Designed miniproteins, single chains, continued (5). Designs and how they scored, part 106

Each design is a single chain, and the fold is of that chain. pLDDT is the mean over its residues in the fold that is shown.

## One batch from the design tools (miniprotein)

Design m19670
Fold by ESMFold2-Fast:
Structure m19670 (fold): chain A 110 residues (1-110)
Amino acid sequence: AEKGAEGGRRAAKGALELDADKALEGGGEAGRAAMEGSKSGVGAASAGVGGISAGTSGAVYARRGDAKKGAEETALGMRSAASGAKSGGGEKGKEAGEAAAKAAEEVAKE
């Protein structure tokens, strides 16, 4: 849960700060945390790809100079990744995905 929250927060903060590298690192950390807690291969793959996709979206908008949209897209991507982690089963994966999504959503509200 803690590592998922840190990853989600870093990804959204990276987008807000126009730091593409930070957004990518955060997305990878969030995806890995959710993936490690998943009980199914499909759930693990979905969580990992979702986190990377969310970070990538944040990085793209950061490089375009759109901090607000980057943070919002990162939060939406993290929420989708959390749904994938929940579907794959595993309490730790579900908790990590939910924590990442909530942390990104909190940053996007700033």
Scores: mean pLDDT 72

Design m19671
Fold by ESMFold2-Fast:
Structure m19671 (fold): chain A 62 residues (1-62)
Amino acid sequence: MTVEEIIEKIEKEKPKHLYIGGGSGWDRIRNQIPVAKYAKNVLKIPVTLSSGLAQDELKRLG
């Protein structure tokens, strides 16, 4: 599944909250971070990541 496809779906749905879970591997976390960053910073949708490690990276990225 492409990051762009996920972003387009979020833009159309306009959810009140976005919850991103799973991804014990860095590869999955890296794919989740761009989606979370766009939703938070561009669409102004609150994002919660299930991993504390990924949550810290999301805060740093903006």
Scores: mean pLDDT 66

Design m19672
Fold by ESMFold2-Fast:
Structure m19672 (fold): chain A 110 residues (1-110)
Amino acid sequence: SLKDQVWKLLQDTYDRMRQLQQNRASVEDILAVARESFKQLQALYNQAKTPEEEMFVLLAIESVAQLLVQALKSAGYSEDEALEIVREILEEAGFSPHIIKAIISSVRMS
C-alpha cells in the first residue's frame, strides 16, 4: 500500500541519517540522503488518492524535515540556516510553495 511504502521510506531515511551522524559523516552525505528521501516522498504524494493518504505523506515529509534540521544543527548550522536548506531541498524536489510553507512552519514549532 502507499502507507507501507511511506513507512518503509521513513524508516530507511531515519536509519541512514542516524548511521551517518553516528559515523560523523559529512553534511554533504546527510543532504544527499535528505534529497533522495524528499524526491521519493514527492512521487508518493502525487500517488495519494485520498485525504488520509495525503496527510500520511505530509506527516512523513515533516518527520524527515525535522530530522534534517536536527542533523544540520548538530553540524553547527543555525535554525534559520537549517530551515532555509530544508526549504531549498523541498523546492528542488518539486513541492508547491503552499506545502513548503506548511512544512517549514510545522518544523519551526517543534
Scores: mean pLDDT 88

Design m19673
Fold by ESMFold2-Fast:
Structure m19673 (fold): chain A 96 residues (1-96)
Amino acid sequence: KELEELAKKLGISVSDVRIDQRAEEVEKNYDEIVKRTKELNAELERLKAQPYSPEVEARRREVIDELVDIGVQELPYAIKKAIERNKKLVEEERKK
């Protein structure tokens, strides 16, 4: 019932909001994205501390480009979908 209503509100199929089947996949993807983001930020800080060189600047640009791609395309979508799903389930449960 709640999953059908949530799927309708999000404009996706009921199978896409199946908690038991999708929650683990979403959590796994989230953890992987967070880990990759932390690794890239740590590398960016190391590069920032190094003396200027063309190689350092080229690598810094690559790291920044990867962070932007993660931030725009992957991380916000995955997090937003998980938060909206969980928030609605919590609100309905508290309403009972």
Scores: mean pLDDT 62

Design m19674
Fold by ESMFold2-Fast:
Structure m19674 (fold): chain A 55 residues (1-55)
Amino acid sequence: SVEERRKAMEEGAKIAKEAEKTYGPQQAQDIVDDLNKAVEESPEKAKELIEKYKS
């Protein structure tokens, strides 16, 4: 659980940084908000969202 949460936050930060360059700051902020909500609810949901952005 703790390790899953750490990984989700780490990957989320990387995705947000890349999204800013790809989609722009508005889209990056939306991704950060979604990931933050998912992490608070469950690390599994955060992982699913991260995988979605990776594909």
Scores: mean pLDDT 73

Design m19675
Fold by ESMFold2-Fast:
Structure m19675 (fold): chain A 90 residues (1-90)
Amino acid sequence: MLEEATAFLVSQGVSEEAAREAARIIVEAAERAERIADPRERELLLARAAAEAYAILAADYAAQGNEEKAAHLARMAALAAARAAELEAA
């Protein structure tokens, strides 16, 4: 899973290092989520992981000068972070 996720992100233009780190965060969160019985706690874990992974991808695209993709991924990170905050507050 990790190698496949990393390869996919690299195929989308992400640097190998950023792809590996983002893939690691998502894969580890998905594996941990499977062991969490509470659906809300599971969703919170996944939302936090998504926010972190999207932020890494946004920074990588920004470093490449791909402002359009960087802005899109930064928006996705903000939405995931907002969802995590909503789940924490309830």
Scores: mean pLDDT 87

Design m19676
Fold by ESMFold2-Fast:
Structure m19676 (fold): chain A 72 residues (1-72)
Amino acid sequence: MEISDEELDREMKLIMSGVFKAIGDEELSRVIREGVERGLSLKETYLEASKVAKKNGDLDLSERLEELAKKL
């Protein structure tokens, strides 16, 4: 379900902050930032981040991001 623009902005900020700290990976950080800049939904951004995390071998993060996307 779609959320308000204010809620979306806040959640994206928290996601980016958390992921930037957790991974320390410039590539994943860039992918998330580009997703926001491209106007991707939260669901799409989670799915893109999940793909990159899986590619980098972080299966736990990938699974958690997919579950978050599934709920959106």
Scores: mean pLDDT 68

Design m19677
Fold by ESMFold2-Fast:
Structure m19677 (fold): chain A 85 residues (1-85)
Amino acid sequence: MEAVKKIEEIEKEKGREAALKVKEITLAVASVEAYKNAATMTEEMEEKLLKEATERAIKALEEGKISEEEEKAIKEYRKLVEESR
């Protein structure tokens, strides 16, 4: 899985804390998209989603800023978690 390899590379280059942040952002972004498309999500689409979410998380870490789109995804993920309670 390409996402796992990228996170592993970040852990080697920037340490475990950076890798954990990338994983957290990746899961937040991927979970929101997967939840919205659960009924139509194929295995290939899920793999592409995880790859894209991981690349976005890496970019956010490198820039030191989370983009407005990523912030929106995280906020939406938190809302979905609250609605599930």
Scores: mean pLDDT 66

Design m19678
Fold by ESMFold2-Fast:
Structure m19678 (fold): chain A 72 residues (1-72)
Amino acid sequence: MSKEELDELAAKRIEEITKKALEQFKAGKLSEEQLRELKKQAEETAKYAREKGLEKAAKAAEEAVKRLEEAL
């Protein structure tokens, strides 16, 4: 897998996980604590992706942090 393929795949996974988590949270199937844990993981992922030069994954993770924070 190329770096570009990994970056695109990672970005898509982050977006899908974030979307599902927010929908589950709104449906009462996910707790605030679980959402905060996901936000922390997204922050760590954003830092890692930036360090590795995975720009799409980094942006997706940064957007995930913002969306999760807005829901809390």
Scores: mean pLDDT 84

Design m19679
Fold by ESMFold2-Fast:
Parts: sequence; structure tokens; C-alpha cells
Structure m19679 (fold): chain A 94 residues (1-94)
Amino acid sequence: MSEEQRKLANEYTDQVEQLLTEAARLAVEAGRASARDPDEARTLAEQARQKVAEARKIAAQGVELTGEYFKETADQAEAAGARIEAEVAALVAA
């Protein structure tokens, strides 16, 4: 792996963490809105899902770029994304 690939992988890690943090925040806001404003809750849930999808895309690019170097970060991102997606899916299904 090149020095350039390592630097890019580190940037991807930062981007994935930022996106998952944003998604988790949106999921919490969706939960708070769910009882009082279902339309707001659905909008926030969809935004959270979009952030998770973006994080997954970047994580996949990191794995393609570096393989094993990014695998742990990608596995952690998938676990966090799946949890957020399950939380917001319950809100949208109601």
C-alpha cells in the first residue's frame, strides 16, 4: 500500500466516523419527534439512513483501496450503521 493510499484511508476513516455520528444524532432526534410529529420523525429517520448509506459507500471504497488495513473500520461501521438503520426502521414502520 502506498503512502498516498494510507493518507486517503485515514481521511475515509474520519469521514465514516463523522457520517455515523451525524446519523446517530438524526436517529435520536427522530425518536424524540416520533410521538409528537410523525412527519418530522420520518424525515429525520430518512436523513439518518442516507448518512448510513454514505458511510457504507466510503467504507467500501476504503476496503477496495487498502483491503485488510480498512477491514476493521469497515466492520465497525457496518455494525454501527445496522444498529442505526434498525432504530429508524422501527420509527418509519409505525
Scores: mean pLDDT 82

Design m19680
Fold by ESMFold2-Fast:
Structure m19680 (fold): chain A 62 residues (1-62)
Amino acid sequence: NVEQLKAEVNNLIATAPADVKAKLEEQGNGLLNFINQFPDKKEALTLALNQFKKDYEAAKEA
């Protein structure tokens, strides 16, 4: 549900390493805005969250 999606995004931002935190906060806040604007677009929101998770892992490896 929407609350779980928001919780996952906030958790990823909160646990982001200091060197990539600013970039991930920017991306995560964009996703939170998307969730707030289109809470009923569950499939699109899930895809966007999965993309954010991929971006998170890529940023940690850089």
Scores: mean pLDDT 80

Design m19681
Fold by ESMFold2-Fast:
Structure m19681 (fold): chain A 82 residues (1-82)
Amino acid sequence: MYSNEELAKIYKEIGDFLYEQAKEHPDNKALLRAAIEAYILALEYAGKTELAQEYRERLATLTDPAELLALLEELRKEVDKL
């Protein structure tokens, strides 16, 4: 059984891995969304539930890869504060 702190760390590591893949394939919306969702889960398990929900709602409105990449860069900075 993983603690919330351990799950936050795991999802940050998954997000970091997917972020590097998304940077090499910046038009791949599936990779961008997967990286964003991993970072949102890292925030959620770190106890930043309201912030995670805000980002989840923003992700649902975005369809352009450039907007998804901008959201991913913003999320990466938030997760780096954990």
Scores: mean pLDDT 86

Design m19682
Fold by ESMFold2-Fast:
Structure m19682 (fold): chain A 94 residues (1-94)
Amino acid sequence: SEPLASLEELEARGRRELELVHAAIRLRLEERRLPPQEEVEALAEALALDEAGYERLAEALRRLVEEAERLSKEPDAEAARARLLELARELAAL
């Protein structure tokens, strides 16, 4: 079992996960691009990720951008949005 986190730590983690989901959705809808290196590094620091965690985050963001580019050619906007939300939830689960 993992060590029991404090209530404040659990609340902070939940807020960070929501911010990642929101950022992933924004990439699809507004930018369709990888965030700048500094933003990814800041997210990894805020999440207290080690090198392996940073690599997983960077790979998940790259995959999300590639999927968003693919979905940009999808005529069904609702299906594309649903798929992007699924990807954003996967990113938040890192």
Scores: mean pLDDT 59

Design m19683
Fold by ESMFold2-Fast:
Structure m19683 (fold): chain A 82 residues (1-82)
Amino acid sequence: SMEKKAEELKKEGEEYIEKGLELTEEGKRLIKEGEELLKKNPESEEAKEKAKELRKEGIRLEAEGGMYIMLGSSLKIEAESL
């Protein structure tokens, strides 16, 4: 039935959004960790390199999380259209 299909799509969409939110929060955490590292050791080349890697990884996780949120939101919109 259309109702059962809508419920399954909504559930799948919610699961994707939850995963996306977890990834974006982890990404933000890594970026913040890198910023704090630089504030404590502004002249350290090792701290600069580590902060750069943390920022790069954090941006990747935020982008991946954003894609999951977008996909989940699309599924929820499709479910509401049924």
Scores: mean pLDDT 90

Design m19684
Fold by ESMFold2-Fast:
Structure m19684 (fold): chain A 88 residues (1-88)
Amino acid sequence: SEEERRRLRLKAEISEFATDVLHRLLQVPDDDDAAIDEILAEVKERFEKMTPEEQELFLESLRYLADILEKLGREKHAERVRAFIEEL
């Protein structure tokens, strides 16, 4: 259906944005709090421009992103992302 295609496209777009955030965080050292804060501030700005449906999908993607960071041994980054989610 058109609704199913819309939802799949939206989910793909949100997943792409979350993947970009993951790649940016992976380029930052664990102790560079200022760089992490800058990335998360930009993420928050984009999140605030999202619809409620997009925000819900993005929060799910961010939780998954935090799990990936933890699995990659980037525990401090994962903790920062989880704390950021709680503040949204």
Scores: mean pLDDT 85

Design m19685
Fold by ESMFold2-Fast:
Structure m19685 (fold): chain A 119 residues (1-119)
Amino acid sequence: HMRLTSTAENGVATAGAFGDDEEVVLTGRAIAKKPAKVHARALVWSTTDEAELELEAEADGKRIRTPRVTAGVGPASLELEIDVKPAEAIVRARVRGKNVYAVLTVEVEDGIATVSAEV
């Protein structure tokens, strides 16, 4: 199996994973000392089957969740823009399918934040 993780200050953090008939969760984090805005994008694809993707964010005690999306053979993506108040925002991409590849990217759009992504 493949796992990719990264960390960046005022940049882009990316995590990637492969799954086969299991739930894979990719986690992104943004930490800011002043108000900041981050963009989270999750991309999923399977070469053989349908894949399911859901993107969830938690910031300032609030949860935002996208509807679950099912992709056929080919890519599906979900995006969230998150306002990070001084503290931490957490993003989770939940992915399920057979022979599924998933990538979560967290990018600082405005302000100053340290971003990380992991499996």
Scores: mean pLDDT 76

Design m19686
Fold by ESMFold2-Fast:
Structure m19686 (fold): chain A 97 residues (1-97)
Amino acid sequence: MDKVIEYYASEEAREAAKKPLKPEEAAARERVRELQARLAELEAQGAPREEIVAVQLELMRALRELALLRTPEPEIRELIERQYEEDLRRFEEELAR
């Protein structure tokens, strides 16, 4: 199952769950939005690759955290962790090129 983190971190998954917004989830969601806005701003300004990369890594961490907070099932939490490790590995490999 690819893109498990992206799905569970999305507003679509939030809407589908129909659950009350917990304070921890609200904070994680706000962090994702702030990082997405910062990434978009840096890309629009043509910022150095190193700055863009740093924000991309923080965004990946924030998306994983938000997805885990929204996921009650242990098997899905395991898939989220596995996807995060694979995404990080691929990102690091891409940076080495």
Scores: mean pLDDT 76

Design m19687
Fold by ESMFold2-Fast:
Structure m19687 (fold): chain A 91 residues (1-91)
Amino acid sequence: MEEAKKKVEKILEEAAKKAKEAAPEAAEIVEESKKKAIEAVNEAETPEEAFKKLREVGAEAAKKLEKYPEAQLILSEGIGEAMGELARAFE
């Protein structure tokens, strides 16, 4: 789990960086969503909890970034990759 959490953190940090480059005006929303996603994964006691919380953070981020479609797409893809990494760690 620890190794998977570190990979997820790296994926989310890269996605947030690219999203902020695409829409600098949305940087604060992107950074907050990134921090919430990383916290959700780190605070989760089970893989199922981590997956559920990450999905919820992704849904909230998508709503907040509705006016910034490029940043929304980049961050959504990053969260999807992070969820995939979590799933792979438990196969």
Scores: mean pLDDT 82

Design m19688
Fold by ESMFold2-Fast:
Structure m19688 (fold): chain A 79 residues (1-79)
Amino acid sequence: LPSKEEIIERLLEILGRSPEQRALAEQLADLLMQYIETKDVAYYDQLRALIDAAVAAGLISAAQATAVLNLILEILREA
């Protein structure tokens, strides 16, 4: 399994490296790690909601959201 730091770096490659994008990457990595550890779908639902909120706020594009979700699914296949 990739480390939390590796997940954050991969997310930043998609999202960008502004303070707001870095904070989003850290929150997404935390939720993903909790989902991998617990298998509780509530963490995955929170992850999806956070991505949707970021798009609605204009922090990321719909294309970036799709790329993030594809990366998350890739990581989950390796878990």
Scores: mean pLDDT 86

Design m19689
Fold by ESMFold2-Fast:
Structure m19689 (fold): chain A 68 residues (1-68)
Amino acid sequence: SRDDKERVLDVLLQQTVEEARQLGLSRETIMRIARTIVDTYESNLDLSVDDLRKVMEQVRRQELEKAR
């Protein structure tokens, strides 16, 4: 459902921002990563909740790794 998809986005965004802050990333980098996750969410709303979660987790991991 829409509510389930929004819950996945909210949890992943919170975890990503917290991890990025702990890594000492700049505010600009954190905002860029958050935007990329939101853009991924908006572009993949046709996916199931599980598939959407997997795609977003992959993007999150790649963006955090690149920013190190």
Scores: mean pLDDT 85

Design m19690
Fold by ESMFold2-Fast:
Structure m19690 (fold): chain A 80 residues (1-80)
Amino acid sequence: STVAQVQQQIQDARAGRPSPSGIVHAVVMYQQGVIQPTSDLMQAIINGDVDTVARIADQLGMSDDRRAQAIALAQIMAQQ
């Protein structure tokens, strides 16, 4: 599932391994205090705001795969 794939990517990023997802890597770096949120999309993901993430992804013309990944990441953040 997309959620399981994103959870694995989060663990890989936390272990210092390269993530194939730049947004997953950026969110982990933010949680580690290395960077600040760089976009409204990143802020919505960190807040676990799935509806706002979907809206921003649509506005940016993101592919279905990237949109699904961003939504899955926001869902995971909402659980924390």
Scores: mean pLDDT 79

Design m19691
Fold by ESMFold2-Fast:
Structure m19691 (fold): chain A 84 residues (1-84)
Amino acid sequence: ELDEVEKMLEELGKENEKEFKELEEKFKKEFEEVKDEPREVQLEKLKELHEKALEYLAEKLSEKYNLPKEEVLKKLKEIAKSAA
C-alpha cells in the first residue's frame, strides 16, 4: 500500500503548497548554518532535516486521514528508501 501513501502525499502537497514551500525554505536555511562545517557535521544535519521532514509529513497525513502516525512514518521511510 505504498502507492496509497504516495497518492496521499501528492494530495497533501497540492493542498498545503504554501506551507511545504515555507518548510523547504526553513530547512535550506537550517542547512546553511552548517555550510562551513566539516562534511560529517553537514551529513548529520541532512539526516536531522530528513527525519524532521518525515515526522512533519507523518503528522499531517495522520491528522488528515485519521491514520496512526507510527504506521504512516514507517511507510514514508520505505518510500524514501525506494527513492534513494
Scores: mean pLDDT 76

Design m19692
Fold by ESMFold2-Fast:
Structure m19692 (fold): chain A 72 residues (1-72)
Amino acid sequence: SSMSLSEQRKKQLDDILEQSRKEIKKAREEIERIRKEIEQNNTLQLDLDLGVAYVRLGVARTIERQALAQME
């Protein structure tokens, strides 16, 4: 690769940012689907799945924040 280290780092941060935003969107959509299902049928499994979806959202948001903090 003929890319400089700064160009490689910028591309990596752009890729991380894009991926984290896709994961945030997926987690938000998952949360909305689970919430709708809980309103119709509340089960222990759905409550657990909702908790897991919120954890995934939190992880993705943390990655986005860290990537943004390293960008100009």
Scores: mean pLDDT 87

Design m19693
Fold by ESMFold2-Fast:
Structure m19693 (fold): chain A 81 residues (1-81)
Amino acid sequence: SKIDEIRALRDEIVALARAQGREDLALIAGTAVQEAIRYLEQGKEEEAVEAVRKALDYAREHYPDATEVIAKLEEIERLAE
């Protein structure tokens, strides 16, 4: 299911951010994606997309070189729509 794909991408994002020593990115992105999953389970697609976009904005502003994390967050945003 798309929720299972989003969960897999979340695990990859958290692992990648931690491997880069970016614990704040791992926490912020991991938490936002988990919130998005919760919204999707409730049929709240707009709120799910908003949660992912907040994490994307954070990553782009503070870690623009975290290209794999950003790409995976962008994929989650597309899946949540």
Scores: mean pLDDT 89

Design m19694
Fold by ESMFold2-Fast:
Formats: sequence, structure tokens, C-alpha cells
Structure m19694 (fold): chain A 61 residues (1-61)
Amino acid sequence: MEELVDIIVEWMEKENENLSVEEYEKGAKAFFDSIKPSLSEEEAKYLEEKLKEAIERHKKK
């Protein structure tokens, strides 16, 4: 699970590297909302935390 989530987050960061912070946040939320029904509660929480970390990294650039 963790390796798969890390791969997905890394892919999302690469695809959205040139987006503004606001656009990146919107994209991350849309992605999370689309995949959430396929995840367990624990998996959804882990993905949410990883996406928050990615957004914070993007903001600090």
C-alpha cells in the first residue's frame, strides 16, 4: 500500500510541477475525491497525509 501511494504522489508531483499552488491543491483534491471510494478508511487517511505533504512542498518552492 505505502509504496503504491508514494508512486502515485510522486507521479502527481511530476505531472503538476508547473501548476500554481492553488491549481495543484484543486488537482490533488479532485484526484483524492475520485479515488476515495476505492480506498479503505486507513488508505484514504494515508493518501490524504501524503497529498498534504506534497502540497506543502510545492508551497515552499
Scores: mean pLDDT 72

Design m19695
Fold by ESMFold2-Fast:
Structure m19695 (fold): chain A 71 residues (1-71)
Amino acid sequence: VVKVPDDVLEFLREKGKEIREALEKGDIEKAIEILKETIEQLREMAKKHPEYREFYEQMIALYEQEIKKLE
């Protein structure tokens, strides 16, 4: 079992907060922008740390699904 670093979990919590705040303001375009930026950052993290690849792929799929729901 690969333990995901706390800094990655903190990053995801902060991005989740930004997305929630954008949605609460009705700024759907902003929420989609943050989701797309988060996906790009996760892709770069997966390249640097392939040992967490499955976790990053799962999170990317989740965020891609959220974008589809908002579009």
Scores: mean pLDDT 79

Design m19696
Fold by ESMFold2-Fast:
Structure m19696 (fold): chain A 68 residues (1-68)
Amino acid sequence: MREEILREAEEAMVTMARSVGKLHGTPLSGEAEALRTAAIIAKRRGDYKRAEELERQAEELEEQLKKQ
């Protein structure tokens, strides 16, 4: 079903973002973009609370990129 596919895609994006962050030791713009993509997927499958949490994490990473 669509929901199962979207959930797996969301988890893959989150896992990729976190793995990249750990390897580089510094937040990357691509990491924040991956989290925002995961948030969009969560909204599309109706999990608004999950989407809000993922957007919050992306915003925190974006702030770290700007402020260092």
Scores: mean pLDDT 71

Design m19697
Fold by ESMFold2-Fast:
Structure m19697 (fold): chain A 65 residues (1-65)
Amino acid sequence: SMAEQSAILKEANAQVRALGGVGVALSGGKLVTAVAPTSEAQRAAIEAVTQKAADAIGGEAVVHV
């Protein structure tokens, strides 16, 4: 449901921000996007969070640096 997708994105957004990223957004109904800092360790963690959210929604993950 839209409420479930919203909850998943809100949780992922909070996790990405805690890791120093900008946030998570759903584009075109399927593309889960995030922005990561240049730190390699934080980028890898943000990629994992973004992928988990994309998998839960049934979409694709994209992380920008």
Scores: mean pLDDT 79

Design m19698
Fold by ESMFold2-Fast:
Structure m19698 (fold): chain A 84 residues (1-84)
Amino acid sequence: MAAVAGARVLGLEVSGDTVTLTVEARAAPGAGPEGAAEAAARAARDILEAGGYTVTRVEVLSAGEDTGVARAVGTRTSPQGVPL
């Protein structure tokens, strides 16, 4: 489980094996806008990884003094069998 305290899912889109997740997260106290961006990106990534997805892209959409919004894209991969 990889939820960050104060993280909120703003959007979830599933297209085949690809998932796009948008989250809002609060920064650690004193981190400022850069910390807010990092918190949101981490929350989005951690949620997808906990769900069994391989994160292929993370994008910070906005960062305020205490709140950031990030979008992460994840995909599912199937292991290939060994050819005989």
Scores: mean pLDDT 73

Design m19699
Fold by ESMFold2-Fast:
Structure m19699 (fold): chain A 65 residues (1-65)
Amino acid sequence: SQAERLLAEGERLLAEARTAEEAERAGNMFDKAGVLATNQGDEALRARAAALGREARRLYDELSA
């Protein structure tokens, strides 16, 4: 699904992130995946997207310091 592809791309970006901007891009992909998962009723994918979004936010904060 598109949500799964966005989640996978976000995970790749997050793993490779070296800058706050890169972490923010990963977070944006998780947000989009979460919206699509919610619309599809995929609670597991929605929860995973939310958890990864929090990880992206944490990395953003660390790389911004």
Scores: mean pLDDT 87

Design m19700
Fold by ESMFold2-Fast:
Structure m19700 (fold): chain A 105 residues (1-105)
Amino acid sequence: MEELREEAIREFDIFDSYISEVIADLPADKQAAIKAKLDAIRKQLEAARSIEDFEAVHEEVLELIKEISKILDESKADPKKQTLLLARALAFSGHLTLIIRRLKR
């Protein structure tokens, strides 16, 4: 459990670092709102003790990705930002899915 949680946190920190790059050209209020949600998700991940906790984190990350994608479209951001968001979203979601699978064994 603890090693898998530490792995999930490391993968999340990588995801968070790339999201900072994705949102860099957004208005300051939108950046602050997204960073606050990332901080909240990281705290949920630190407190995760069950399969249901990791599944809840996964669901919140997917909702945040949808929100960021919408903000990028509304802000007419560089299409490369959408590509980076999707690539990093897939990487993190994939790792979290593998962690959840290991917890079920």
Scores: mean pLDDT 85

Design m19701
Fold by ESMFold2-Fast:
Structure m19701 (fold): chain A 81 residues (1-81)
Amino acid sequence: EAEKFRKIGELAIKYLKENGGKADVSELARKIIKETGASEDFVQLTLVKLKEEGIIEVEGETIKLTPDAEERLEKLVKKLE
């Protein structure tokens, strides 16, 4: 489970960086599902946890990357291992 969470988190950060730090929630979720093969439910739960840990912010339909998101993700994954 930690490995799937890490992979989804890393892909979310990568796509957000490629899009200037923000993306549409539905677009991001679809890209992650396609790349990882994870269920929609698992992707949604992972995005919620990334928001709770301050790795991303959600404003309406837009997800924004926070400062130091990669470092925050690494710390979170270590707690889940």
Scores: mean pLDDT 79

Design m19702
Fold by ESMFold2-Fast:
Structure m19702 (fold): chain A 65 residues (1-65)
Amino acid sequence: SMEEIEKAKEEMERAVVRALLAGDRDGALAIVDRGVERLKELGMSEEEAERLRERIVAGVEAYFA
């Protein structure tokens, strides 16, 4: 459902922020990989999921630049 997708997205984004604050770039990227695949399993389209991945990965890379 959309509600399950929204919850999973928020949980992934919170976990990414925690990894960034811990200085764990590799952990943040691993969380994104797992989270995006979970969102696809829950019914998010491939196009939307990959756009979300690109956006979050760009944010992770900017944080460590």
Scores: mean pLDDT 89

Design m19703
Fold by ESMFold2-Fast:
Structure m19703 (fold): chain A 81 residues (1-81)
Amino acid sequence: SESNIASKLVTAIKNKNLEAIREYLKELGFPEDTIKKIIELVKKGDIGGALKLALETAEKLGWSPEAIWTLRKALEAAEKR
């Protein structure tokens, strides 16, 4: 399900698993330039920025509400200090 792959993407971003992030984003139909930007943010340790860009792109791609909610919840958790 989209929600399942969204959860896997969140885990990969949190763990800075660049290969898994690239693979999941490609399977999810993210543009190559956006994949590059997300990888750069993760490399810099900007997990919140990476999740925010993933969320904005997923919304533009018309993802299910459940998958969008999974990304939004992860972003909110990353932005809490």
Scores: mean pLDDT 82

Design m19704
Fold by ESMFold2-Fast:
Structure m19704 (fold): chain A 58 residues (1-58)
Amino acid sequence: SMEVIKEAAEAAVEALKEGKSMMDGIKKAIEVAERAGMSPAEIQLAASEAVREALKEL
């Protein structure tokens, strides 16, 4: 769902605010989407949105 995609993006942004790398943020976004039962295509979309939101914080 779009709500899970937003949650995944928020998790990535929080990881960056904690001083973790972009790769760690992407990993957390993927974990959120996987645990929500998303398809591989939806997981890829969640990771993409996480990168986009994280870049806005830079």
Scores: mean pLDDT 78

